# Designed miniproteins, single chains, continued (4): the designs that were tried, part 19

Each design is a single chain, and the fold is of that chain. pLDDT is the mean over its residues in the fold that is shown.

## One batch from the design tools (miniprotein)

Design m12634
Fold by ESMFold2-Fast:
Structure m12634 (fold): chain A 79 residues (1-79)
Amino acid sequence: MTPEEARRKAEELEPDRREAERLLAEVRASDEPLDPEEVARLAELVRKGNLYRLYEALAEGKITLEEVEAKLAEVRAQE
């Protein structure tokens, strides 16, 4: 994966990252329990937000591809 490819992947995930941040803020502000559907949606958006950050860092040369793969494995293990 090239830095240019990583940047494009991050750009594609940017809307999902913003939606994840918005939903997390709403969850933290709400005293109501989440519906199973909302939990599943939030988990998916959080995963995409994490992918955005990893691809952005890779594109900027702040992390290696090996570090990206390790972090992705950690995210999957938390499921």
Scores: mean pLDDT 70

Design m12635
Fold by ESMFold2-Fast:
Structure m12635 (fold): chain A 88 residues (1-88)
Amino acid sequence: EEEEFEKERKEAIRELGNAIQKLYDLSKSDEEFAKILEEIDTPVGKLLAEAVKTGEEKSFKPESQEDLEDVKRMIEGLKKKIAELEKK
């Protein structure tokens, strides 16, 4: 229902934001950060990589269950990339 969807959406956005910030902190440059976002190969990753490259504000707002699944896939991709960078 709407309340359950809203809670799950907020949790996904928070986790996505935390993962993005962690990746940014581990990245050596904006160029490397954008490249890693592109490598994850999700719609969210491509949108964020383009925003970094162009300096334009492009935000992905999940409005459906399918959008939430896309955000969750992006979070998993980010976690994998973060783990790879931390292993150095």
Scores: mean pLDDT 74

Design m12636
Fold by ESMFold2-Fast:
Structure m12636 (fold): chain A 51 residues (1-51)
Amino acid sequence: SPMQITIEMMKLMADYTDRILQARQAGNEEEVQRIEEDFRAQVAALRKEAS
């Protein structure tokens, strides 16, 4: 359902924010890139379910 997709997107955003902040604080640029790539893939998957 659209509401369930919205909730999952919000959870994904919260997880992304926490992970990216930790990686940036550690100065781990490789982990930052991996987190960004994972986030984009998960967003794309959720968007497909919303269509």
Scores: mean pLDDT 83

Design m12637
Fold by ESMFold2-Fast:
Structure m12637 (fold): chain A 82 residues (1-82)
Amino acid sequence: SEKVIKKLKEELDAVIERLEADNASAVEAALAMDEKKNEIGAIADKENMSQKDRNELVDYYDERMRALLQRMVRRQQERLLA
C-alpha cells in the first residue's frame, strides 16, 4: 500500500540522516543500509507487495544509497583539500 511505502521511505531517510549526523564510516553506513534493506524486503514480503511497489522501494533505496555515497566521497575530498 502507498502508506507502507511512504513509511519505509521515511524510515530509510531517517537512517541516512542519523548516519550523516554521526559522521559514520563507510563500513558503518554499509552495515546500517544493508540491515535496513533486509528489513524493507521482509516487510514487502509480509505485505505481499506488488512488483510495481517493490520496484519503487528498490529504486528509492538505490537512489538514496547513490546520493549518500556521493556525499561521502565529496566530504572525503573536502577533508583532503583542507
Scores: mean pLDDT 85

Design m12638
Fold by ESMFold2-Fast:
Structure m12638 (fold): chain A 96 residues (1-96)
Amino acid sequence: SAMEEAKRHLEEAIRLLEEAARRAAELDPYTARQLRKAAEHVRRFLESGPEERERLAEEAQRHMTAAYTRAAALDEGTAELVARAGELFHKAVQLL
């Protein structure tokens, strides 16, 4: 189902953001914290009901954009993980 596919995309996006955070932690603890916040907001969206989805999707997108900007300034590999997470998040939102 579209919902099950969206959940798989969001779970993968969370995993990629957590991997990006672990990588960033070796370089800049602040960027790692921003990446963990992005993962937490994607998780909140994943766990959301229909009434909260639009608001939580917007919040997750804002945190992901901020985390990407920080990652891109820090390390290309970390930024690539965040970009992939963003693509999966976008696919999930389109399915819901």
Scores: mean pLDDT 89

Design m12639
Fold by ESMFold2-Fast:
Structure m12639 (fold): chain A 91 residues (1-91)
Amino acid sequence: LIEELRELKRLIEAALRAVEAGDLERARELVERAIERVKESSLPEELKEQLLDLLREALKAIEAGDAKTAAEYLRQALGIVDAEIRKLELE
């Protein structure tokens, strides 16, 4: 579970960097990979729905060439993933 979240975090961070660099084609590929990872993950269903909604909105923004909106959705997804990692790391 925590390894799934860490891999997802790395993909979303890479997608955010690609968006910020203006590499929207790379960002699209990374967001699509993140979406597939969420679908295949063992995450709780409510968390999957939240992440998929945010990642799909980021993908739509990327396809529209809206890097600012894409970055905002990716940052929201990162915030959720980071919060879940912290919950699992708490003693």
Scores: mean pLDDT 84

Design m12640
Fold by ESMFold2-Fast:
Structure m12640 (fold): chain A 67 residues (1-67)
Amino acid sequence: MEKKLLESPVFEPTLVIVDRETGEVLRPQLVGATGPVPSKFYDVVEKEGRLEWVESDDTRDYEIVRL
């Protein structure tokens, strides 16, 4: 997994998304760095040795925590 890509200006490695009911970490590092809260979240998939961002269909209520 390419660590440098996850530390891009678009996605901050210090942000995690936590389920409000269970406290489980759902989507670390997959929130936009610009604006207060992105309207959508993205999953990271590996294709041909490259990391790509794919729109997620996760619409659950969660809390964004900065580590």
Scores: mean pLDDT 46

Design m12641
Fold by ESMFold2-Fast:
Structure m12641 (fold): chain A 66 residues (1-66)
Amino acid sequence: MEFKSGDTVRIVTKPAIDLDTGKIYEPGDTFTVGDVKLREDGLVEATDTETGERLLFSPEGVEIVA
């Protein structure tokens, strides 16, 4: 799955974690991605454009919504 700045992402099977606050994004939650980085461990680190916070998630645990 290819993530681009401006994509809206929905959490489907695995929670996302806010790396700065520790907040958990549960299945059904959505956010708009800013900067995207694929990590060596295969996890995706992206900024939430609304909050500026860094989120960590599994690319196989989420979907792009329009």
Scores: mean pLDDT 78

Design m12642
Fold by ESMFold2-Fast:
Structure m12642 (fold): chain A 72 residues (1-72)
Amino acid sequence: SMQDLHNWLRQQEQQLLQAAQTQSAAAVQQRLEQVRAEVDELLDKYNLSDEDRGVVEVHLAVMKLVVERLQR
């Protein structure tokens, strides 16, 4: 469900934030790339509407911006 997907994305965001505080920039970027790959698989499996895909893309963009800001 969209709620399960949203909860999973929020969990990934929290893990990335924790990693950004303790890990190298390279390790955090590798984790972000892994999350993007997992999202691509989920988008294919869930056959989401255009609006729901937009919500997922916003979560990914927010995670990327937060990680980049913390690693600067």
Scores: mean pLDDT 76

Design m12643
Fold by ESMFold2-Fast:
Structure m12643 (fold): chain A 97 residues (1-97)
Amino acid sequence: MTAEEIEEEVKKRLEELKKKKEEEYKRLEELKKKLDEIGKKYKENGTISEEERKEFEEAVRELIAIYTRMAVEIALERGEPELAEEIREEGERTIAS
């Protein structure tokens, strides 16, 4: 299974989530918007506050956790439990960093 195939399945699940669990989809939109706003401020001003840096890092970690969960579910549905475990471990390492 390729990374592109996983990305397409994640996109498909996000559309299903939007239809069935609107609140969870809104949370993802809010996280992306927060990241974009802080990122834009950093690019324009060359600096952000320590509080904004923490918010950015927390939002990134939450977003990674959500995508990792979806990718693990997709791998398990495709009968690839070893890949699911690898994705889970990699996501946990990224969040712990």
Scores: mean pLDDT 75

Design m12644
Fold by ESMFold2-Fast:
Structure m12644 (fold): chain A 100 residues (1-100)
Amino acid sequence: SYGDELVERALKRVEEILNKYGVPKEKRDKLIAAFRNVVRGLVGLAEDLGLTREQIERVLDAGIKAFEELLKKYGPEASVEEIVIAFTKAALDELDRILA
């Protein structure tokens, strides 16, 4: 499924960013588990709403950019909650823009 492929690509990008900003393994593993659930939910929702693959990629890109900006600003000490919320808010904002 291309949806499954999009989920795994997004999670690989998340892992690479977490490694780049020096997030410790225990916190990184917890974040990857949380992101797997969030990304799967977003991809499923976007597919149900009739978004194209390119539109779903834009939603995921928006989320990923937002949490990377959070890590640039606050470093690896940014909380798991702050990181996941930053991703989710940006992804949903992009979804709203596509549906408008």
Scores: mean pLDDT 88

Design m12645
Fold by ESMFold2-Fast:
Structure m12645 (fold): chain A 71 residues (1-71)
Amino acid sequence: SETVELVAEGEYRETLKQAEELAKDPRFGPFVRKALEDAEKEAQGLSPLEALRYVAKKLGEAIDEARAAAG
């Protein structure tokens, strides 16, 4: 189970790093920050591992949408 938890934590941290870099662009910063806040709120009822996966998934989707919109 430790391997699964480490992978989830790694994916979460990498996704946050990508979000922070994208948030430096004022065109996408508000959108990405809102997606993170919404995902964290939605994850409040989940186990710690499920919360990490859920936030990473939702934030990753928001990053992909922002990049697609950028061209």
Scores: mean pLDDT 83

Design m12646
Fold by ESMFold2-Fast:
Structure m12646 (fold): chain A 61 residues (1-61)
Amino acid sequence: SREDLEAFLRFVGLELDEARLEALVRLQQEHPQAVLETVRLLKADPAAFEEAVARALARNG
């Protein structure tokens, strides 16, 4: 599903680095419904998105 997620991000005009893609894949595995909301946050408020990514990474690092 990483390729599918990456294709979706390109379709909506978002380009993410590898660490952010990995964080989104992890979120999709734990909360599939939350991935779409995270993408919406990135478009509306990049700072809120960075906070969400940092929380996801902290839980698994």
Scores: mean pLDDT 64

Design m12647
Fold by ESMFold2-Fast:
Structure m12647 (fold): chain A 74 residues (1-74)
Amino acid sequence: AVPVAPSTRQQLLELYAMRREDPAAFREVLGEEAYASLLSMEDELAKQWASLSPAEQAEVRAAARARLAALRAA
């Protein structure tokens, strides 16, 4: 299959997972504005996250960890 650009929802869920995995690293790498924006969406993102299967949650967490590690290495 041809890779498609991730949806806005996919991108937001990855950011949500990053913040929950390591909020200090999220703030350091992405900054306070990104952290505050994500917090303003917390209730909606939490509902969307809860709608995912455990397998889907694991995939998003893995993508979030990989992205955070790559940003830290840059």
Scores: mean pLDDT 76

Design m12648
Fold by ESMFold2-Fast:
Structure m12648 (fold): chain A 60 residues (1-60)
Amino acid sequence: TPTQQDIQAINDQMQKQRQKMLDEAAASKDPNHAQLLKDIADGMELINQSIIKLYTRKSE
């Protein structure tokens, strides 16, 4: 079972990867490619939130 420290480490890593995708989107000259990168970044945030919720729920 992940600890609070493990969850924080996963969150920090996911936020770093998400920011990289957003930076690449901002640097993209193709609006469709930029939107795809933003959609991927949003997907990463949803996965991260799902991990947090899953382990919070198991603690009850």
Scores: mean pLDDT 76

Design m12649
Fold by ESMFold2-Fast:
Structure m12649 (fold): chain A 99 residues (1-99)
Amino acid sequence: SEEARREALRLAEELAREENDGEPVVVGGTVFEEDGDVISVAIAMTRDEDGRYTLAGVVVRRTADGEFEVVHRALQRLDANLRPLTPPIDFPPISGRPA
């Protein structure tokens, strides 16, 4: 789904810009179907003033009902040579709770 691809890319770019307002230097993603749902994986990377990089990954699931679930989000800070500065930061999944 083009919608799932766009949503995952948007979220990855937002996460990569959380500490760096620069334009993404790397943006990519893929989409596949699993058990009737659409899975979209997106990666964005930004570079700061010190030449360090922020790499963000997002996995979004679009259900058959058209709802989006953020299955995975992770952020990794890298130096100018793409070496990890910290362990990856994993964020909890965001699922709509039936109210």
Scores: mean pLDDT 76

Design m12650
Fold by ESMFold2-Fast:
Structure m12650 (fold): chain A 94 residues (1-94)
Amino acid sequence: SLEEFFAALREVMERSRDPDHITMAAALAVSHAHQQRAPEAVVEAWLAELKELIRRRVRDPEVAAEMERLLERAHADLAALARAGQYDRGAPNP
């Protein structure tokens, strides 16, 4: 399930000491949620939890802030692509 996938990536983030691995796990979670067409509220809730995990696991506040910005950018880009793709596929023939 989406919840099981998120829980597995959350565990990876909680056990990792590498900021790059933490960022990659967070990005994979957001990407997977969009691929599975998760409701926007679910994706936003995951994004909020992932940002909190980044702040808690990454001790350098500047690195944590950069990781949060990268995650926000990835989310925005994926959401824009999902909207564009949904419009093209969902438009009824005139």
Scores: mean pLDDT 73

Design m12651
Fold by ESMFold2-Fast:
Structure m12651 (fold): chain A 81 residues (1-81)
Amino acid sequence: SIKDQVLGLLDQAIAAAKEGKLDQAYNLANQAIMMMIEQGLPVSVGIGYQLRLLGHQLDGDTEGMIATLNDVRKLAEQLLG
């Protein structure tokens, strides 16, 4: 399902972030967010999360990346039912 694909990408992004692979985490999360936008997430909300994740990647903020990814994951569960 689309839900399983989105949650799978976010779980892979969280795992990558925990390994310090913040660029990989960002790229995986960006794929998930784009799919969420296609499923009805407002574009403004999606872009907001993409910018926060990019900021964490550029700053090397692993803890902030993981926290933001967990927020996106909760949003995906609510959006996709």
Scores: mean pLDDT 92

Design m12652
Fold by ESMFold2-Fast:
Structure m12652 (fold): chain A 79 residues (1-79)
Amino acid sequence: MKRKEAVELSKKGIELMKEGKYDEAAEYFTKNAELFEESGDYLGAAVSYHAAAVAYRKAGNTEKADEMEQKANELLKKV
């Protein structure tokens, strides 16, 4: 199951957030969102893209944050 992989990516993203490595955390949350999309878990994907947006915003990368937030909102329309 892809669930084990998604859990590990989420844990790594959270660890990087605690370390202040926000751009790296956003990359892990984005990878996790892509795995959820592939499995048809649109809610899981939306939550993960939103986490990536928060991470990019903390990194000062507003353009990437807005892109991730838009992806999350588009996926929520499918739930």
Scores: mean pLDDT 83

Design m12653
Fold by ESMFold2-Fast:
Structure m12653 (fold): chain A 95 residues (1-95)
Amino acid sequence: SEEEAIKEILEIVDRLKKELETLNGVQGTVAIWRAIVEIADVIRKKFGTDLEKARSVAEKIIEELKKRGDELGVNLVRTALTFVEVDIEGEKRRA
């Protein structure tokens, strides 16, 4: 569901922020990319055939993160959405 996806993505962002408090340099960079991939996977698994729904859900999460002042979280979700959009458009061109 939409509510479940929002909760899962916010949990990924919160987990990453806690990890970054103890990680340095390369470890932090790897953790960031892992979080982007996990967020993209959640969106793709739940909304991967509906780009409009994927965008709508991502925008709701981005707005919540903006209200929290979470610039890192906003960038993670925007990057993950772009990755999902490219994948969905690629599949459309093969059909």
Scores: mean pLDDT 81

Design m12654
Fold by ESMFold2-Fast:
Structure m12654 (fold): chain A 114 residues (1-114)
Amino acid sequence: SIEKLKEILEMLKKDPMSIPEALKQLKEVLESNPEVAKKILEIIKEKGDPELNIVETLVEGVVNKDELLVEIAIGMAQLSVAVANTIGDKDLPAVEKIRKGLEYAAKLGLELLE
């Protein structure tokens, strides 16, 4: 829903490290809107931006009903956040890329639903 996508963006604004939870919420929104998920996947693939790879993996997992791809995407985000927390750098490039990808996908979902 539009409300949940706005909540994802607000969550990332308040806590930049809430990336795994934001991915789980994005998964739920996309599962409820399969045509929007397909369109987001097409746009991300056409863009070919490697910074979107983890978010692309999540969206592909939702579109194809492949729970392993979804688990891989969430697991990679969890590992990136754990590394950032361990070294004390919340702006670690891996974390920033996933956050940017999440923001991009959530904003794109808003445009497609509105």
Scores: mean pLDDT 85

Design m12655
Fold by ESMFold2-Fast:
Structure m12655 (fold): chain A 65 residues (1-65)
Amino acid sequence: SIVQQAREYVSKHSAEIFSKPASQLVEFDPDGLPGYDSTVFPILRQDAEKLGIPQNRLRDIKPSK
């Protein structure tokens, strides 16, 4: 499932994700998808398309300053 792919992606790319500014990250909202368990996934913007995540399920991470 796409949720499982996102989970594996985050595990594999955690160091890159945590080193990137919020502007290069998107938040995947898996609400209603198979395998959803209230987990939200930070994903590199460029890789979201490769994972097949539709744009309407991606949210920009707002920098809370």
Scores: mean pLDDT 70

Design m12656
Fold by ESMFold2-Fast:
Structure m12656 (fold): chain A 94 residues (1-94)
Amino acid sequence: MEELLRQGEAQVEGIVEKMLTLAESEEEKELLEKLREAGINLVRAYLAGDAAAERRYTEEIIEIFEKILEVSTNPLLKEFAELVIAELREWLAA
């Protein structure tokens, strides 16, 4: 269980660090730090079997990516955000 949490947290941190290399503004960086926190909380909720918290953090992640789409000028970061929003919304609908 602790191994899975560590692995999940490392995956979230790795993805956020890659997105931070594409961030051009302070606002984008602040959104990516919020994404890191929400992503880690999602992994913890998933491993704890807390379905209500898992849904809540997934919705928070969608909201953060929607804000990234509004403020980002980087086309790769926008494309990634659109793909993640679509995938997470499909998961929530299931």
Scores: mean pLDDT 82

Design m12657
Fold by ESMFold2-Fast:
Structure m12657 (fold): chain A 98 residues (1-98)
Amino acid sequence: SSGSQRASQKVMESVLKGLEEGLGPEAAAESAREVGDDKYSEYARRNAEQGLGYGAAQYVGLGVEKGLNEGLTADQAAESAREVGGDEEAARKAAEEG
C-alpha cells in the first residue's frame, strides 16, 4: 500500500543518513526503528547489513512498482528488479511491502 511504501522509504532514508554519519549497520538500523514500525525496522536492518545505499533501495522499489503495474506477480517483479541492479532479497522484500 502507499502508506507502507512511504514508511519503508522513510526508514531507508534514516538508515542511509546514519551510515553517512559513520554509524555501523546495526546502529543505523536501530535509529531507523524509531521512525518506522517493527516490520519496517527489520527491513531497514537487513538492507543496512547488506550495505545497500539509498540509491540501490530506491531503484529496487521503482523496479518492483513498474513490474506490478505491468501485471507481473510479486515474485516476477522482484526477479526483474534484481536483474536491473538490486539484491534479490531486497527486491523480494520491496515486493512484499508494495
Scores: mean pLDDT 56

Design m12658
Fold by ESMFold2-Fast:
Structure m12658 (fold): chain A 94 residues (1-94)
Amino acid sequence: MEELLKEMEEAVERKDFARLEELIARFAEANPEPSDEQLGELARLLARAAILKAKEQGVPLEEIIKGLEEAAKSLEESLPKAAEALREVIEEIK
């Protein structure tokens, strides 16, 4: 698991979104019932990747932040660590 998360992080840093999608699929296959902590780490990586991709596509930062805030709120009761991870990423990009 840690090796997959590290490869995902490297893919995000390289802006290799095709590789990131492959690694996400492998993560889901290896972890059919992921823990809240595992989903928190994945949420951070996915949020950072989504921000980079959206910026490349010219999506306004305000719209990206709003989407992440809505996602965090929807996850707050079921996956509190994932919700907190998304909020941490939002604070990093403000």
Scores: mean pLDDT 77

Design m12659
Fold by ESMFold2-Fast:
Structure m12659 (fold): chain A 82 residues (1-82)
Amino acid sequence: SKEEVIRALRLLSESARSFGLDDVADMLDELAARLPNMTDEQALAAIRELRRRIMSDPSLTEEQKFRLATALEGIEALLRAA
């Protein structure tokens, strides 16, 4: 399940970067790189914190926030299903 979560984070990062959201893409890449050294509880907390940061980011549109938060909720569900 961690490998699926890492893959999903990297795919989301590529998508964010293609839309010019480089800061978001960098945060997703950093989380993906740290995930192998995290417990599932730490990984879950990190994904939730990233979702919170995205939702409170004034530089993002409401559509961008919705799409990114929804994708991160899906990734959270993948981790919890493991």
Scores: mean pLDDT 86

Design m12660
Fold by ESMFold2-Fast:
Structure m12660 (fold): chain A 110 residues (1-110)
Amino acid sequence: MSIEELIARIKDPSASFDEKIDVVREAIREGSEEELLELARALIEMMKDPDHGVAQLAAAMFADVLRRVIREGSREALEEAGRLLEEASKIPSFPKSMLEELRELLEERR
């Protein structure tokens, strides 16, 4: 699945939460750092959704994508991940516990 097809799938209101989770898991397993950063940007936009369930699902998927990028990514990918994490931190629906975990993980890689 292309990154554009994957982003379209996670934004599809007719797709189940389980289907969205499965396609994100596949992207984390097989995707490039560039594809994962594009996915993370799309998930930040989904975190702004007025539906709390959609916003929380997007936050959880964003955290999983960022964990993979932080563990395996290049220095440039780590810098972009830090920028995206700071952007996500400004979204009220983003859990503080996830923010703290991801910041600690990112600092360990610096």
Scores: mean pLDDT 81

Design m12661
Fold by ESMFold2-Fast:
Structure m12661 (fold): chain A 59 residues (1-59)
Amino acid sequence: MAELEVGERGTARNLTTGELYEYEVEEVDGEEVVRLKNLKTGGEVMVSKETAEKYLEKV
């Protein structure tokens, strides 16, 4: 389980798929969210901090 802080940036692996993402932890409207960019496809998604911490491992 990864512990993430607002303003943190790095690389993480999805524990289910093995895919690598660049992540950035942001605060939007008082909620902590994580922006993820897939390193293989370039696709971006935004997930809750709880979801990111559950499914990602820091590399």
Scores: mean pLDDT 79

Design m12662
Fold by ESMFold2-Fast:
Structure m12662 (fold): chain A 75 residues (1-75)
Amino acid sequence: SLLERLEEALARVDAAVAAGDKAAAQRAMEETVLIAAELIRSGEPELIEAARRALRHVQAVSKQLDLGIYVSLQA
């Protein structure tokens, strides 16, 4: 499912951050953003909320690692 793919991508982000692998973290974050966009397009409220939480996490990680990944979050 899309939700399963989102959870797997987020796990890869966290694993890459723990390993100090900025390149792997960037790739996993970019993948997470693409999956989150699909969840938002589904129109399902629970999937949209999961996507929004994932995008907030990616934004925080990107800022900490200074990777320049811009994530536009709308209210």
Scores: mean pLDDT 80

Design m12663
Fold by ESMFold2-Fast:
Structure m12663 (fold): chain A 82 residues (1-82)
Amino acid sequence: RVEELVAEGERLIAELKASTDPAKQAELARKVIDIANELAELGATEEAIRLYQALLDAMKDSKDLDIAVIELGAATNLAALR
């Protein structure tokens, strides 16, 4: 299951990087956060951290406020895992 969640998260991040639609990017980012949170709940802390870091990197150039709020949430969750 951990391997399946990691693969799904990586696939969603790749789709997010390929998208130019802020609404789609926000939807995909929320799904990645849900997967990273599930990984953390399963004790896969390092996998969760890696997925959060990949998500933050994918969103770093966004100017959309909804994405900025999601990015802040992801950064906060990442800090809590350390």
Scores: mean pLDDT 74

Design m12664
Fold by ESMFold2-Fast:
Structure m12664 (fold): chain A 74 residues (1-74)
Amino acid sequence: MLPSTRDLLAVVQAGLQRYRADPSLSREEVVAAVAAEARRLLDAGGVPEDEKARLIASIERLTTAMLDAEDARR
């Protein structure tokens, strides 16, 4: 089945939780890991290439914004 917005948001939330739990992780490592997992879900779901590109870009942007907010608290 195609991944839902909820499934993609869960990947972002999991990345944020890992960043909170492990202060040795860089922001870049978390964004890359979230993007890789989102890509895996989109590939498994058979999402078309043009939609994958848009969704991955949106996920990277959202993850970066959430990590920026988390860093402001550190």
Scores: mean pLDDT 78

Design m12665
Fold by ESMFold2-Fast:
Structure m12665 (fold): chain A 74 residues (1-74)
Amino acid sequence: MSEEEKVDLLLKRLLGLASTLSPEDRAIAEAVVQEVVDKKVKTLEELREIIENSDLPEELKRELLELADQLEKE
């Protein structure tokens, strides 16, 4: 699996989970997606750093970072 495919899978997971969040937390999730697009993020490492530094709920961060770890190990 390519780094681009790994980033895409993690973003799809984030967007799927965002649909269950409050409007405020959904806005944070959308801001994370926009930052990934604006910075042209191509690696899981860059995406992990954006997620870790975001204001996303801690449980959502944990779930996304666990998925990122799994994708990094292949």
Scores: mean pLDDT 81

Design m12666
Fold by ESMFold2-Fast:
Structure m12666 (fold): chain A 110 residues (1-110)
Amino acid sequence: AAAAQAFRGIEAGIFEALLLETLGPEELEALAEKHPGVSLEELAKTDPRLAALLAEARELAAAAVASEAAREAVLARLRAVEIALTGDAAAVAAEFEKARPALRAAFDTA
């Protein structure tokens, strides 16, 4: 189940990246504050904009399983999102390098 858990993490990360690109960090924080304890995936059940972005995230995650180029694009997008949120590119890069074996295993088994 570790590979499935890592894949779900990738899907969630892509969804967050799409939300940040579309809404921006301030609107995402406002959504989280307005709906404490409710996941963005749960909000997607009632918001058609979020539902469309979640569907796109699932398609991108599936493409990453099928293509090494798509996988690298997804990882680059996740790193860009983390850098935008934290402002620490070196720390984010180190974190993704630590996650790389688990992410690769998830893609190899999915």
Scores: mean pLDDT 65

Design m12667
Fold by ESMFold2-Fast:
Structure m12667 (fold): chain A 90 residues (1-90)
Amino acid sequence: MEELEKLRKEADELEKKANDYKSKGFLPQYLIYRQKALKVRREALKLATPEEREEWIKKMKDSLDKIKPYLTPEQVKAAEERLKELEKEL
């Protein structure tokens, strides 16, 4: 429980930093911090309830749609494959 909350807080701070860089037009930094946030959130999801997992997967799909213009077709495919694997693991 404590570990889950710690990971969520860490992911929230990383997402906040990513969004700050995006608003300033620093896309490389945005992508780096967003990737770090997603990695921490994936670790947190393994400790989360099934309901929280479903909500977060939906949010990740929505987020991917928003970031697609900044990604190559190969990166988009890799992200979609990772989401499918995550849904199967959870």
Scores: mean pLDDT 74

